# Ledger of designs, part 37: designed miniproteins, single chains, continued (4)

Each design is a single chain, and the fold is of that chain. pLDDT is the mean over its residues in the fold that is shown.

## One batch from the design tools (miniprotein)

Design m13261
Fold by ESMFold2-Fast:
Order: C-alpha cells, then structure tokens, then sequence
Structure m13261 (fold): chain A 58 residues (1-58)
C-alpha cells in the first residue's frame, strides 16, 4: 500500500483503539477511496489495521 495510506491506518488505529473495529475500517475505506487506492492496497490496509488493532487488545 502507499505510504500515505499506511500512515493513515497507523494514526486512525492509534486514535480509535477504544472504538469498535468497524469504525476504524470505515475510516480506512473512506480515506483509501479518496486516495484512489487499488483493491489490493485496500486489502493490505485492512489487514494492517486488523494487525495493529489486535496488538492493542489486552
């Protein structure tokens, strides 16, 4: 995925770690769409968001 998208995923997960994962995914999808990301980049971003979110759970 692009560096912009990756950085956004890291930021949104960090700021919303106490929120449901669905809200994080919605933000990631919206931003990826604005960037014109490919389907592959979107999948990579979702996988990365899921990994970061899981690591922030207890």
Amino acid sequence: MSEELRKYVEEIVEKNKDKPFDEIIDEVLRYAEELGATPQEILDAISYAEELYAKKKK
Scores: mean pLDDT 79

Design m13262
Fold by ESMFold2-Fast:
Structure m13262 (fold): chain A 70 residues (1-70)
Amino acid sequence: GRVGMTRGLVDRLAQGALDLFPDDEEIRRLIDELYSLVDQMEKDPSKFSDLYSQILKLIDELLKRVDELE
């Protein structure tokens, strides 16, 4: 379902970012926040829309951080 697809997206992005920059504190912080939101989404799927919006904002921040380090 939608929650599982969101987990898969976060897993792929987290793996990619950590493979490139395993010791970056900001990347690890953003990944921890992403997994917190996915965990909340799995516990209460009725919050999908609100949590998904927050996840997309964090993904944008994660990608910006990766770009800044390259």
Scores: mean pLDDT 87

Design m13263
Fold by ESMFold2-Fast:
Structure m13263 (fold): chain A 65 residues (1-65)
Amino acid sequence: SPVEQLKKLSEEYLSQLKDPGLQELARQVTGQIIKTSETASPKEQEDLLDHLKSLFDTLLKRGEE
């Protein structure tokens, strides 16, 4: 399900972040998104998943690591 994919993606992303401040911010943001997705429509869940993927790709590309 999109919710399960969101959880897995957030865990993968958090594991790649080395900065504690950014990791905490990302944890809070992804936590909010996951909570929202659990009560969202199926279309909204897919949109949230796509948005998270795009955001992670952008952030990883910018910082390399």
Scores: mean pLDDT 73

Design m13264
Fold by ESMFold2-Fast:
Structure m13264 (fold): chain A 95 residues (1-95)
Amino acid sequence: SASAVEQIKGGLEFLATLLRNLAAKTGNPALAAAEADLRSILDQIDADPSLPAEELITRVEAVRARIAADTALPEAQRARLLGALDAIISLIRKM
């Protein structure tokens, strides 16, 4: 639904802003790359309203995998970011 798409976009925008702020404070290039990837996903949603849910999930899962592999992130911060990404994936799966 349009409401579900707006919730997904809102979640992605919020997380992208969080990643931008964390990247600025920490200098962690993986956080900056994750922000860029989430912004790219947002642009793709805006460009293609017929984009399949599974393709969105695949793209968000790729960001999740990169964050999960980042050993420079403190464990608590990594867990928080992964939890936010999992919440977005769950919302897409329920579309």
Scores: mean pLDDT 85

Design m13265
Fold by ESMFold2-Fast:
Structure m13265 (fold): chain A 70 residues (1-70)
Amino acid sequence: SPEKERLLAEIDRLVDEQIARLQKQIEASTDPFEQIILQVQIGALRAERFLAPKLSLEELKRVLDILRRT
């Protein structure tokens, strides 16, 4: 559906932006523990992106709301 495709494209964009910000934080960090936590967060975002096409419209709207608030 066009609505689902629009939501997936927006999720992809926001996930890319968040991953880019987290990668910059890793580069700026001197704390190995902080670097590990940031890498785990990147992994979670990649998993969400991978699973997003399998979600319903209502589930995609919830994911998008969460991403927009982060």
Scores: mean pLDDT 87

Design m13266
Fold by ESMFold2-Fast:
Structure m13266 (fold): chain A 85 residues (1-85)
Amino acid sequence: SLLDEIFELIEELKKLAEEKLDKETAEKVNRLLEQLKEAIENRDFQTAGRIMRELEKIAKEHNLPEMLELLERLSRLIVLLSIES
């Protein structure tokens, strides 16, 4: 399902953060990703959008193009989910 694909991308982002970022930044990313999961489950797409923007900022500041690519894919799926009836 679309939701299963979204949660799989979130798990990939967690693993990437743990492998490529320092512990403090990885913990911040993991916290944001847990908040993102909660927002998506509650269909709070305004909050999900804010969290996505913060994650994109972290990816850019830490020069992680792989993380940015996963975030772009995740963003497209979240938009698709938001228009799903």
Scores: mean pLDDT 88

Design m13267
Fold by ESMFold2-Fast:
Order: C-alpha cells, then structure tokens, then sequence
Structure m13267 (fold): chain A 75 residues (1-75)
C-alpha cells in the first residue's frame, strides 16, 4: 500500500485526470474508436506513474518498469 502522505497527494491528481479525460473517453467510446480510448487511458496511466515518481522517488524503478510497458503497448 502507498504511504498515507503519497496517497493524500496522488488521490486529488487522479481525480483531476479522470474529470479532465471523462468527456474525451466518452466521445471515443461513442465513436467506437477503441484505439483512441486506449491511448487516452495509457496517457492517464503514464501521468499517474510520473506523479508517483515525484512523490515517492524510492518507487522509481517500479514506475520506470510500468512506463516501459505502456510505451511498448503504444509502439
């Protein structure tokens, strides 16, 4: 589990990302554009991982590994 300090800072960031991308995700789904929906989700995951790296540098290796997996899916 994440440390409470990290969770407190990360939670509002995730909520903001979800709110900002909700309309774009709904538009992609309405258009049947699965690729666009996947790209939006992948970009959100990438931003969350980058924020986690800022808040918990000790988890950098784990964050880098997850980022590499996302980049490979988009390539």
Amino acid sequence: MLPPEVEEKLKPFIEKLLAENKAALEEARAAGDKKRAQEIIAEMEKEVIEKLRELAPELEAEADERLAKIEKLLA
Scores: mean pLDDT 73

Design m13268
Fold by ESMFold2-Fast:
Structure m13268 (fold): chain A 81 residues (1-81)
Amino acid sequence: MVEIEVESTGTPEGKSIGESAAKGIAEHFGAKKVKVTVSVDRENQRLTIEIESETEDGVKYKITVDLRDGEVVSLSREEEK
């Protein structure tokens, strides 16, 4: 059984994106816990997605993606064991 937590700010659209991402990660990677935070700034056409997941093997992943004007401005990945 996987624990899924989704947080979103800005719009209902951000929440939908976060929920889809969390379910996709749980389904494809067999994650034990998945937390997705989506922040949408419509005035500046900016979207920030932060994904934190823990696999059944206890490996923790944190992925942050920043989008501005439809382009990827930054992408970072951290893996903890």
Scores: mean pLDDT 63

Design m13269
Fold by ESMFold2-Fast:
Order: structure tokens, then C-alpha cells, then sequence
Structure m13269 (fold): chain A 72 residues (1-72)
């Protein structure tokens, strides 16, 4: 379901904000893109773009603040 896919995608962004230090402005940007998505494919494209931002945040944040355990 598109609704469920959006919910799961938003949870991924919220977890990145909560645990990885993703800036609130960046998180809001991706959440807006997810809400505006018209298909699961569009949601996946937004998550791929967010993933590029999340990867450096994980690497930098872990080195700066220690290890974190994060759930999907």
C-alpha cells in the first residue's frame, strides 16, 4: 500500500534524525518529498537520495559520538 510505504519511509527519516543527527531541515525536506510521492517507486527514489545523506552522517556521527544501535 502506498500509505504503508510512506509511513515506513518517514520512519526511516525520523530514525536518521533521532539517532544519526540528520538536520531537522533536511529531514523535513525528505518527509515532504515522501508525502508528495504518487507511487512506491517515487518513494524509493526519495529514500535512495536520503540514503546518500544518511551514509556520511552515520560515518561522521559514529566517529564523533560513538556507536549507535538503530532500528528500521
Amino acid sequence: MLEEAKKKAIEVIENAKKYLGMPEELAEKYKEKIEKAKSIEEINEVLKEAGKEIKPLIEAYQKKHGDFEVEE
Scores: mean pLDDT 72

Design m13270
Fold by ESMFold2-Fast:
Structure m13270 (fold): chain A 96 residues (1-96)
Amino acid sequence: YNMEAIKESIAAIKDPELFIEQFLSLNPDEELRERALAALPTASPELREILLEIARASLELPDEVVVEVATRASEVVIRQDVEEAKRLLEEVRSLL
C-alpha cells in the first residue's frame, strides 16, 4: 500500500471522530484495531481531544513511527487511559 497517500487522505478529513478512527486503523493488529474502534464512542471528550492531537502530530512523522503510535493509541483507547494519552502526546511532540 501507499502510506504517503494514506497519510494525505487522513490529513484531509474534517470530521474529528472520523480522523481518529482512520488514524487508529493504521494499527496493523486487526484484533486490537477492532477493539479500539469499538471503545472509541465511549471515550471522554478530553480523551478524544488528546487522541485527535496525537493523530494530527503523528501524521508528520516517519511511517514506522506513525504505525507504532497508532498501535499505542489503540491500547490507550481500550483502557480509556487519559494520563497515558497525555504522555503519548508529549512523546510524539518531542519527535517533531
Scores: mean pLDDT 83

Design m13271
Fold by ESMFold2-Fast:
Structure m13271 (fold): chain A 94 residues (1-94)
Amino acid sequence: MVTGTLTLTAHPDGTVSVDVTVEVGEAAKRPLVVELYVNGKYHTGLGVLRAGERFSRSATFKSTEKTVTVELRAFDASGEEVGLVATGTITLKE
């Protein structure tokens, strides 16, 4: 099983920072590709994890939308989505 946490920080300039931690359980049979999605769109790849591995990554982006939803998604080696690892929503103040 893949698990993760996601923390969002809004900045006064309309920039959003994302801090993620992802862990793959020791019983996982295949490597997983972890990707970041912003408002339903692919933003960036974060890396590949094998059974028992953990990583922490950060990303920063500008949003033109007031409400930003960030999703952390895992895919297997065939490109099939294994699941939604974490999701968070943040509202930018004007």
Scores: mean pLDDT 79

Design m13272
Fold by ESMFold2-Fast:
Structure m13272 (fold): chain A 107 residues (1-107)
Amino acid sequence: SVGEKRDEAMKVLEEVEELLKEGRYEEALELLKENLDLFEFLKENLVPKDTSNMDNGELVRYYFLEGLIALSREDFAKAAELFEKALELAPENERIRLFLEFAKSLL
């Protein structure tokens, strides 16, 4: 079940990225909102409850997932902050940069 939900989330994120590259921001946001429950499920099942012992890779995944949840809740300021934290740990990650630019465009 968790593996299936992770694969579903990867497909959703690929679709969102394509919409963002096409400038279809309203459709990208609606797709994220439709999948809020999926992102919350992954947070509860894949993210450790104690963040103090996370390595940088785990922190990047944590901040990115929390950023997706914030976008889905239309908390664009929080989403931008979370994606900035993820990008500080993974500065070459073009996906995180794309989502950060998207969140900032909605401010």
Scores: mean pLDDT 86

Design m13273
Fold by ESMFold2-Fast:
Structure m13273 (fold): chain A 98 residues (1-98)
Amino acid sequence: SALARAEELYKRGERPSDEEQLDLMIEYGREALPSAEPEEQEELLLGIAALRLMRELLREGVSSAEAVELVERGVAGEDEEVRRRLEELREEERAREA
């Protein structure tokens, strides 16, 4: 699942090889949302937001290693600016589902 892939990135420092892999993971997460339980939906939304932020950082020329570290710090609440961006992306995905 998209959540499992996002968690794997956080726990193992896995680097996406290109934007296409991130786009596929994002699409998979979006397809999983309607069938997920409410608690799982919140986790999936955060996972999708994290993947979108990573793609955004890569497009801005941030290295894969730095992008992973920034996203992990945002998810952990250790970087307020990154956390705020994650929350914005999560709310966009929630609105997209509606």
Scores: mean pLDDT 75

Design m13274
Fold by ESMFold2-Fast:
Structure m13274 (fold): chain A 109 residues (1-109)
Amino acid sequence: SLKEKKLKTVRNALKQFIDEIEALLRKHGFSDETIEAFRKEAEKLIDETVKKLEESGLSIDAVNKAFDEFIEKVEEILRKHGVPEELVKLIRDSLKAYKDLLIKLMTGI
């Protein structure tokens, strides 16, 4: 169904965000143990976000809210693992820009 296709698009997009964050953390010298711990928490967050969207529906407002909550929680995880605030803000701004693109793609299908 179109709904199932949109949910898969969201999950894949969120996984891509996490992959890019992991690559950035590795470049900044974070340990493999820290990156693995981040990945495990981020994977749980993706599952929670997709479940919320499945339950609340795929309206523009629901998608915006779910992505904003996802970004905020990613920021909290990064801070918990000692990522500097300047890098957290850079990641946040990148995720917000990509959220806008994803919403446009989801509404255009």
Scores: mean pLDDT 82

Design m13275
Fold by ESMFold2-Fast:
Structure m13275 (fold): chain A 77 residues (1-77)
Amino acid sequence: MSPLERALQHAQRAVLAAQEGDLEAAEEHIRLAERYTAEADPEDQRRGQGAIDAARSALARARGDEERALELLRRAS
């Protein structure tokens, strides 16, 4: 599995954890997604960062920070 594939998998798991209210699991999966994105090629780092921003948006929304969630979602687009 490539660094980008691992980053995207962890970002997706972070979104699911945030939706379930498991904020600790969501933060850990975001941390892993960031680690694997840093190991990816520069062109793939942009795709990894978009997925991370989407996952951070889901986490922010789960915490009740709707303003931050919208900011991060716009960056992910």
Scores: mean pLDDT 85

Design m13276
Fold by ESMFold2-Fast:
Structure m13276 (fold): chain A 63 residues (1-63)
Amino acid sequence: MGPFTLAALALGLPVELGERIQEAAKEVAAAPVAPDDPLAEIARRAGVSVPTARRIIRAIADL
């Protein structure tokens, strides 16, 4: 279980949403060209809103 899954659980969100955001973040980090807005690209790839992605990432920092 990764920090994204734990953050999703802590926020009362589905654990699958945390897993999708983690995978999207890995894809963005591995991309040969950095996106102009990494958070927006992560949210788009994970199929969630930018505020939702921000909440998960913030919760990881607070773990």
Scores: mean pLDDT 77

Design m13277
Fold by ESMFold2-Fast:
Structure m13277 (fold): chain A 57 residues (1-57)
Amino acid sequence: SSTVERIAAALQSLGFSPEYAEALARALAATPPEQRDSVVANIPDPEIRAALREALA
């Protein structure tokens, strides 16, 4: 739950809608940690990538 809230807050700060941010946050939180790192690493936007890495720390 804390991880979902942190990811959703990071995405909302970047301009994503609350509903979309929550959906993405839940999907990432449900992803195994090893796969999560790979998914984040493949995001082309460096600001989104950095924010998600911070939220997952």
Scores: mean pLDDT 80

Design m13278
Fold by ESMFold2-Fast:
Structure m13278 (fold): chain A 84 residues (1-84)
Amino acid sequence: MRQKLLRSIGLMLRVIGLQFDIEMLGEPKTDQARQLIQEAQRLYDEGMKYFREGNYEEAIRLLEQAIQLFEQAIAMQKAVQAAE
């Protein structure tokens, strides 16, 4: 239980860092990137709900999915910026 709690906190901090990276890149330049960010935020919110309920296993699963989608959105935004 303690290790799952610490893992959840680590993943939450990673999401905060990715949200900062997205903010620094500016507004999403494509509908696809915008949709990825919206889905990632939804998964983060759901993961936070499970974290508050003490279900760290489900929180970890949802937070990892949110991280994957945020990373995809960031990669897409950087690719668009590099092409400009």
Scores: mean pLDDT 83

Design m13279
Fold by ESMFold2-Fast:
Structure m13279 (fold): chain A 63 residues (1-63)
Amino acid sequence: MRFPSRAEAEAFIRETDKRVLAIAVTESGYIVYLTERPTTDAQKEALIAQLATAEVGDVISAQ
């Protein structure tokens, strides 16, 4: 799943019931890799916090 802005990626993370595996930050946007596993609100907020400090070329995990 690809999103052009951090805000759209964050909105998607808040709405999904599936656990995010990783997020790749690229020059053209954010690529969110999903699992088939359930997620928690705490895991979603941890990912969103990591996105706030992430730069192009980073890969963020849900853990």
Scores: mean pLDDT 78

Design m13280
Fold by ESMFold2-Fast:
Structure m13280 (fold): chain A 112 residues (1-112)
Amino acid sequence: MTMDELEKKIEELREKLDKTEDKEEQEKLSREIAELLGELLKLAGEDEELLKFVEELKEMSHEERLEKGLEAIEEGDEAKASMAALLLPKELREKVLEAMKKKREELVKARK
C-alpha cells in the first residue's frame, strides 16, 4: 500500500469516527486508524519511539489516549500529541488541539 492510499484511508476512518456516537464503533475505528498510522509511519521511516507510542495508543481507551496526548504537549512533543489526537473522536481531539494551541501561545509570549 502506498503512503497516499494509507493517508486517504486514515482520513476516511477519521470522518467516520467524527460522525459516530456509538462508543464501541469509535473504539473499533480508532484501532483501525492506529494500525494504518503505524504502517504510514514505517513507510515514512519515522522514529521507533513514535511507532511504539502509536502501538501503545492502539491498546488504550479514549480517556487514556487523551491523557497521553496532553502529557505529550506538556513535554513539547507535538508529533506524539498529533498522533494521539488522530485516534480520538472530535470532542476529545479538539481538547488536545486546543491545549497544543495554548502551549504554542505561551511559548511565543515567553520569548521576550
Scores: mean pLDDT 79

Design m13281
Fold by ESMFold2-Fast:
Order: C-alpha cells, then sequence, then structure tokens
Structure m13281 (fold): chain A 80 residues (1-80)
C-alpha cells in the first residue's frame, strides 16, 4: 500500500529531524512513533530486513542512543 509506505517515510523523517535538531522526543514518544512505522511497513509489505532495522532503531532509542537511532532511521528510509 502506497499510503502506508508514504506515512511510514513521513514519520521516519519527522523523528530524524527532531533528533538532529536536538529536540529529542521522550523515549516513550520515539518508541510509539517507531512502533507505528513498523505496523505501517508490515502493511506495505516491507522486507523482513527493513523491519529488523526498525526493531534495532527502537532498541537504540530505548537506550537513548540517538546517534545510533539516526543511523538506523537513515538505513530504513534508504530501503523503503
Amino acid sequence: SAAAREEAIRLLRELKELIERGEIPSVDEALERLGRVSDLLRRAGAPVEVLQLVAQARLAAAREDWDGTIELLDQVIERV
């Protein structure tokens, strides 16, 4: 579904911009956004490898590793 893919990309870009600006969301908000991205990408038929990158981004965000989170978000955006 094109709509689910577009919404996932939008959410990923918004989260990346917030982190890059130092306007870091709460861990809970970051995890909720990434959970929604995962659900949207599953509905869009994204490969397992892309879903695994989102899971890794969620783990990085949970650890407040924002540099690692940005790197993983870039990898997801490139592959979606």
Scores: mean pLDDT 87

Design m13282
Fold by ESMFold2-Fast:
Structure m13282 (fold): chain A 99 residues (1-99)
Amino acid sequence: GIEKFLKKLEETLRRAYEQGLGLSPAERETLMRETAERLLGIIQMRADVDVMEGNKELAIKFVEEASDMLLDMLRKLNQEDLAAKVQEIKEYLLKQIKS
């Protein structure tokens, strides 16, 4: 289910954040960016599979819930530029699925 996948994504972000606390600000930003990019790739791959299986509404829900989790975490970390990029990718993915 979606919840199990979201939990794995959340745990990955949490671990990256905790690791980042022991790093310089620049290294922390790099770790968070690379982690967000990797998680967006996983979100896209799952959405593509859901669409191929005829589960378009499930793909939309998954992209929205997973991207919103990423956005919430990045905003709490004052990573506004990275959050803007995630928002742009979220909108792009949803447009592709809904169209």
Scores: mean pLDDT 82

Design m13283
Fold by ESMFold2-Fast:
Structure m13283 (fold): chain A 77 residues (1-77)
Amino acid sequence: SATEQKLQRVQQFHADALARIRELVAQGRLDEALNLADGVIAYLRRQIAKETDPALKAQLQQALADFEAVRAEIEAQ
């Protein structure tokens, strides 16, 4: 279904963005990692505001919480 395709795209985006942030952190590029995390968080907030499907909205909210946690971990370094 269209919803299943959207869920798969959200999962892939989450995995790719998280992998890139982790790569930047591993390279000591903390300012770039924070900038990317902030961009992802802003994007997710916009997508959550537009989403009406409860399953998609819940997954986007979980992704947002995960990226906010990652951002906090980078800030703590």
Scores: mean pLDDT 87

Design m13284
Fold by ESMFold2-Fast:
Structure m13284 (fold): chain A 90 residues (1-90)
Amino acid sequence: MEELIKEAREFLQKAREALAAGDIRASVEYLREIATILRQMGFEEEADRILELADKAYEAYQKGDFDTARKYLEEAIRVAEEAIERLEKL
């Protein structure tokens, strides 16, 4: 359990760093990894929400709408952070 939470934290940090660097694709991939961990730990609703937001961010990115992509990734990061914080309290 603690090992998966630590891994999710590391992916969250990498997603933030990628987003700050303008690497939308890398941020999306790190968020997908977090969603996989959250789903495995029973946080299915949060995992589904992160995947939905990451997919929307990637679609916006492919259309050249970087502002929309960034907003979706910021929301996905927020959902991921809140879910990881809840896991740490269990």
Scores: mean pLDDT 88

Design m13285
Fold by ESMFold2-Fast:
Structure m13285 (fold): chain A 87 residues (1-87)
Amino acid sequence: SMDSKIAQAMMIFMGTLQELMKVKKEKGYVSDEELELAAEGVVFQLSLLSEEERKKFLEDIEAYRAKLSPEAQEIMDRVMEIAKKLE
């Protein structure tokens, strides 16, 4: 179902962002290569969704962004900026 696909994509996205935040905590930074790999993952998830499902997924991402710390928002924004350029 649409809701099930979006929920799965959100779980994957949230897991990816949590891993990047962990990398930043452990290493003090996130590399451009790690951000690019995360962005490729976002593009891949979008490719599995219909146009309507993509719109809902992007709305859910924005709602999730509002709940994040400033540091997590910055990492997310960098991933999404790269993903936009890969489309």
Scores: mean pLDDT 87

Design m13286
Fold by ESMFold2-Fast:
Structure m13286 (fold): chain A 71 residues (1-71)
Amino acid sequence: SGVAETGMRGAREAALSGDPIGAGQVAYATGLSAGNEEAAKRGMEEAYKHALSGDPEGVGEAARRTAEEGA
């Protein structure tokens, strides 16, 4: 869906720019847009951890899964 794709791209771009907090926030917003607050919180934490470890691909994947777990 457009929500999953947009969230994945946005979170990955935030991580690539050195913004782990922003990466987590994008994943959280993506999960909320999909209608699943629990998945949004988990996705935020996972995206943040991947961003801190220098894994922008993992950040994007966490955001994508956050949107898809609610569907």
Scores: mean pLDDT 79

Design m13287
Fold by ESMFold2-Fast:
Formats: sequence, structure tokens, C-alpha cells
Structure m13287 (fold): chain A 79 residues (1-79)
Amino acid sequence: SLEERLAALRAKAEEIKKLLEEGRIEEAQKKLNELGADLQAFAAWAAANLSPEQLQAVLAEAQAIMDEVGKAYKEALEK
């Protein structure tokens, strides 16, 4: 369950990066909004289902995914 949820977040992040590379900015923006919602749902699930130590590590990983995608999005807009 945890691994499946993290894999889904990473897969969506990779999809966004591909859309940005293809210059499909509007579609990438829509997927980025969806990723934000998925991350909120994931954080809520994690808080309910994981130990404090696991929660901290997993939320840090989720934030790193979002930061990486956000950076790629900003770089694409500067072209």
C-alpha cells in the first residue's frame, strides 16, 4: 500500500516532466494540480496509518517529489 502510493506519486511526477519536455505546459499544469491533490490525500493517509518515524521520512520524500517537479516547471517557463 505505501509502496503503491509512493510509486503512483512518482509516476505522475515523471508524466509531468515528460509533458514539460514536450512543451505541453497547459497539460503539465493540470497534472501538477492533480499531483498536489494526490499529495494532500497521501499525507492524510500517512498520518492515519504510519508511525511518527515513518511519517516524517515519507512526508520528506513526498515533499522532495513536489519540489523536483516544481523546479522543472519553473525552468520550463523560463525558456
Scores: mean pLDDT 82

Design m13288
Fold by ESMFold2-Fast:
Structure m13288 (fold): chain A 81 residues (1-81)
Amino acid sequence: EIAELEAELARVAEELTELVKKALEAGDMETVEKAMEIVREGQERAAAAYAAAPTEEEGRLAALRIALEAGKEAKRYVEEA
């Protein structure tokens, strides 16, 4: 499951990077800033979940799930902008 989540996160991150690049080229700074805020907040939540987990494996799973959710949310936000 960890490997599958990592692969999904990598794909979402790549897709989000391309969308953010297009938004930057279009001068849509508001969309870029909001998408980056979603990612940052997600990373903070992922780090907190990792730190609070009773085991390394549980922490990695929780962090990956939170990061993936945040990445998908940011991607959806940019797509709908």
Scores: mean pLDDT 83

Design m13289
Fold by ESMFold2-Fast:
Structure m13289 (fold): chain A 77 residues (1-77)
Amino acid sequence: AVEALREAAKELLERREEVEKELNSLPREEAIEAIDQMLKLLEAGLALAKAAGDEETVKLLEEIIKWLREQKERLLK
């Protein structure tokens, strides 16, 4: 259900600092791979949320996708 995806996105955003610290504790290659896998799943979820017309879930997923892209960009430096 799209609601489950929305709640998962909210929880992930609330735990951003914790997730960031966890990613920074991983070897760079593993952190980048983890982010790429998360982005792939979140982009699929975004497509589903858009198809369902769930504007709240779309916005939350766009926010977390943006944040993860920023984390990946930081790790590539």
Scores: mean pLDDT 80

Design m13290
Fold by ESMFold2-Fast:
Structure m13290 (fold): chain A 85 residues (1-85)
Amino acid sequence: DEVEKAMEEAAKEGQRVADEIVELVKSTDLPEVHAKAKEALAKVTELIKKAAEAPTPEEAKKLIEEATEVLRRALAEMKRLIAEA
């Protein structure tokens, strides 16, 4: 239950960052930004699937946290690309 709550909180945090990425993509027509978002979302989908198949809750949590880091890095890169355009 406590581990399930921790995983739910990690997933909620990841969703918050993903929502910010979606809004950023809507704000621009830059192909590079759209490509970066697509790549990040594909990687996150892979990590979330791996987390669902993880043998322990601790491993699942680490994979969800890794997915959130992928989203945060992608968001930073997308902001950089927009600033450079």
Scores: mean pLDDT 79

Design m13291
Fold by ESMFold2-Fast:
Structure m13291 (fold): chain A 63 residues (1-63)
Amino acid sequence: AAVEAAIENYRLMKEDIDKKINELKQRIEKSDEATRKHLQQEIDRLNKVKEEIDARIAALEAA
């Protein structure tokens, strides 16, 4: 029960991060070079957070 609730919370966090990444990707297409670099750094950071969440979900599912 507690493990499944934790997995669901992580999945919801991942969904929110995906929305933010998609928003940033749209902004990149309309941005100058300096802004594109900043937005790409934010996307890279968010992707690392998603990988961390995926690893935690996998660990919880394996337990």
Scores: mean pLDDT 84

Design m13292
Fold by ESMFold2-Fast:
Structure m13292 (fold): chain A 55 residues (1-55)
Amino acid sequence: VREALNTPLKTADPAALRARARELADKLGLSDSQRAQLDRLFEKDPGAVFALLVR
């Protein structure tokens, strides 16, 4: 894929993105500290979460 199919993630509602991040964190079995960091980062800057997903 040459087009950024992932760009919609950055445009998606924070609620939807947050729910997805939470689900992923639970699936990965992240600690409460890591979950808190993700949740905090998500609320503060969803773009940062997007960067984490894309790397």
Scores: mean pLDDT 62

Design m13293
Fold by ESMFold2-Fast:
Structure m13293 (fold): chain A 104 residues (1-104)
Amino acid sequence: SMLVMKLVMAMYENAEDAEIDELLAQVEKQLNDEELTRQLRFYKLMMKGLAEAAEKYGLPSPSTFLSKTLTDPELKAEYDKIVEEANAELEKWEKERKEKEKLG
């Protein structure tokens, strides 16, 4: 899907939250694919966490941060925390979404 590709590119380019949220809403509305929307939201959270970690450690890019996790146990622990927090936020989002669907 061209729409999914546009959203993925926006997330990898670290576009503004408003742009990413608009594209994500369009994917959810037009494709009506709950699993795809879940995966795209997870990638958004991961991209944000990686960008914030790179800035926190004074590294030039998320890619540099990821490369350093291979040799630095402190950065590996930070990466594991990013994954855990992304999964927790995604589970919270799914729970809230399902509750809203039940209320009409």
Scores: mean pLDDT 77

Design m13294
Fold by ESMFold2-Fast:
Structure m13294 (fold): chain A 65 residues (1-65)
Amino acid sequence: MSVDDINNMGDGMRSSIEFSSPDMRRRNVRRMISWYSSRGIDVRVIPGRGVIIVHGDHRVVIPIN
């Protein structure tokens, strides 16, 4: 998987989370973590700030709330 694929998926998931209700946001975050972790990508949840996705030297921050 390329860095561009990760960024494109991150942007799509971020948009999905941003426009979700709180319950849907929780589900979308869980799906996102599951998807990235199944690909061997490091995912860290920061309470109150968002999710950090790490692949090699590339880092994507997806804000939650």
Scores: mean pLDDT 64

Design m13295
Fold by ESMFold2-Fast:
Structure m13295 (fold): chain A 77 residues (1-77)
Amino acid sequence: SRAELLRRAAELLAELAPEGLTLAAAIMKSGVQAQEANDEETLEALRLADELARELGIPRTTPAGEAAKLLEELARR
């Protein structure tokens, strides 16, 4: 579901928060790893998260941990 994909993306971004990555960098890093693992579900989750962040005006420079919290809130709607 949309909520499950958003939660998956939020969890990945939260895991990368200690690395000090931005939303854009975290999505790129997670996307490369998912492609190497042939994890299509994770790729779809990251694509959905990136699309919604753009639609809602969440800056690409937003810290990954803060972006994760916003995506988790979206998953609850």
Scores: mean pLDDT 83

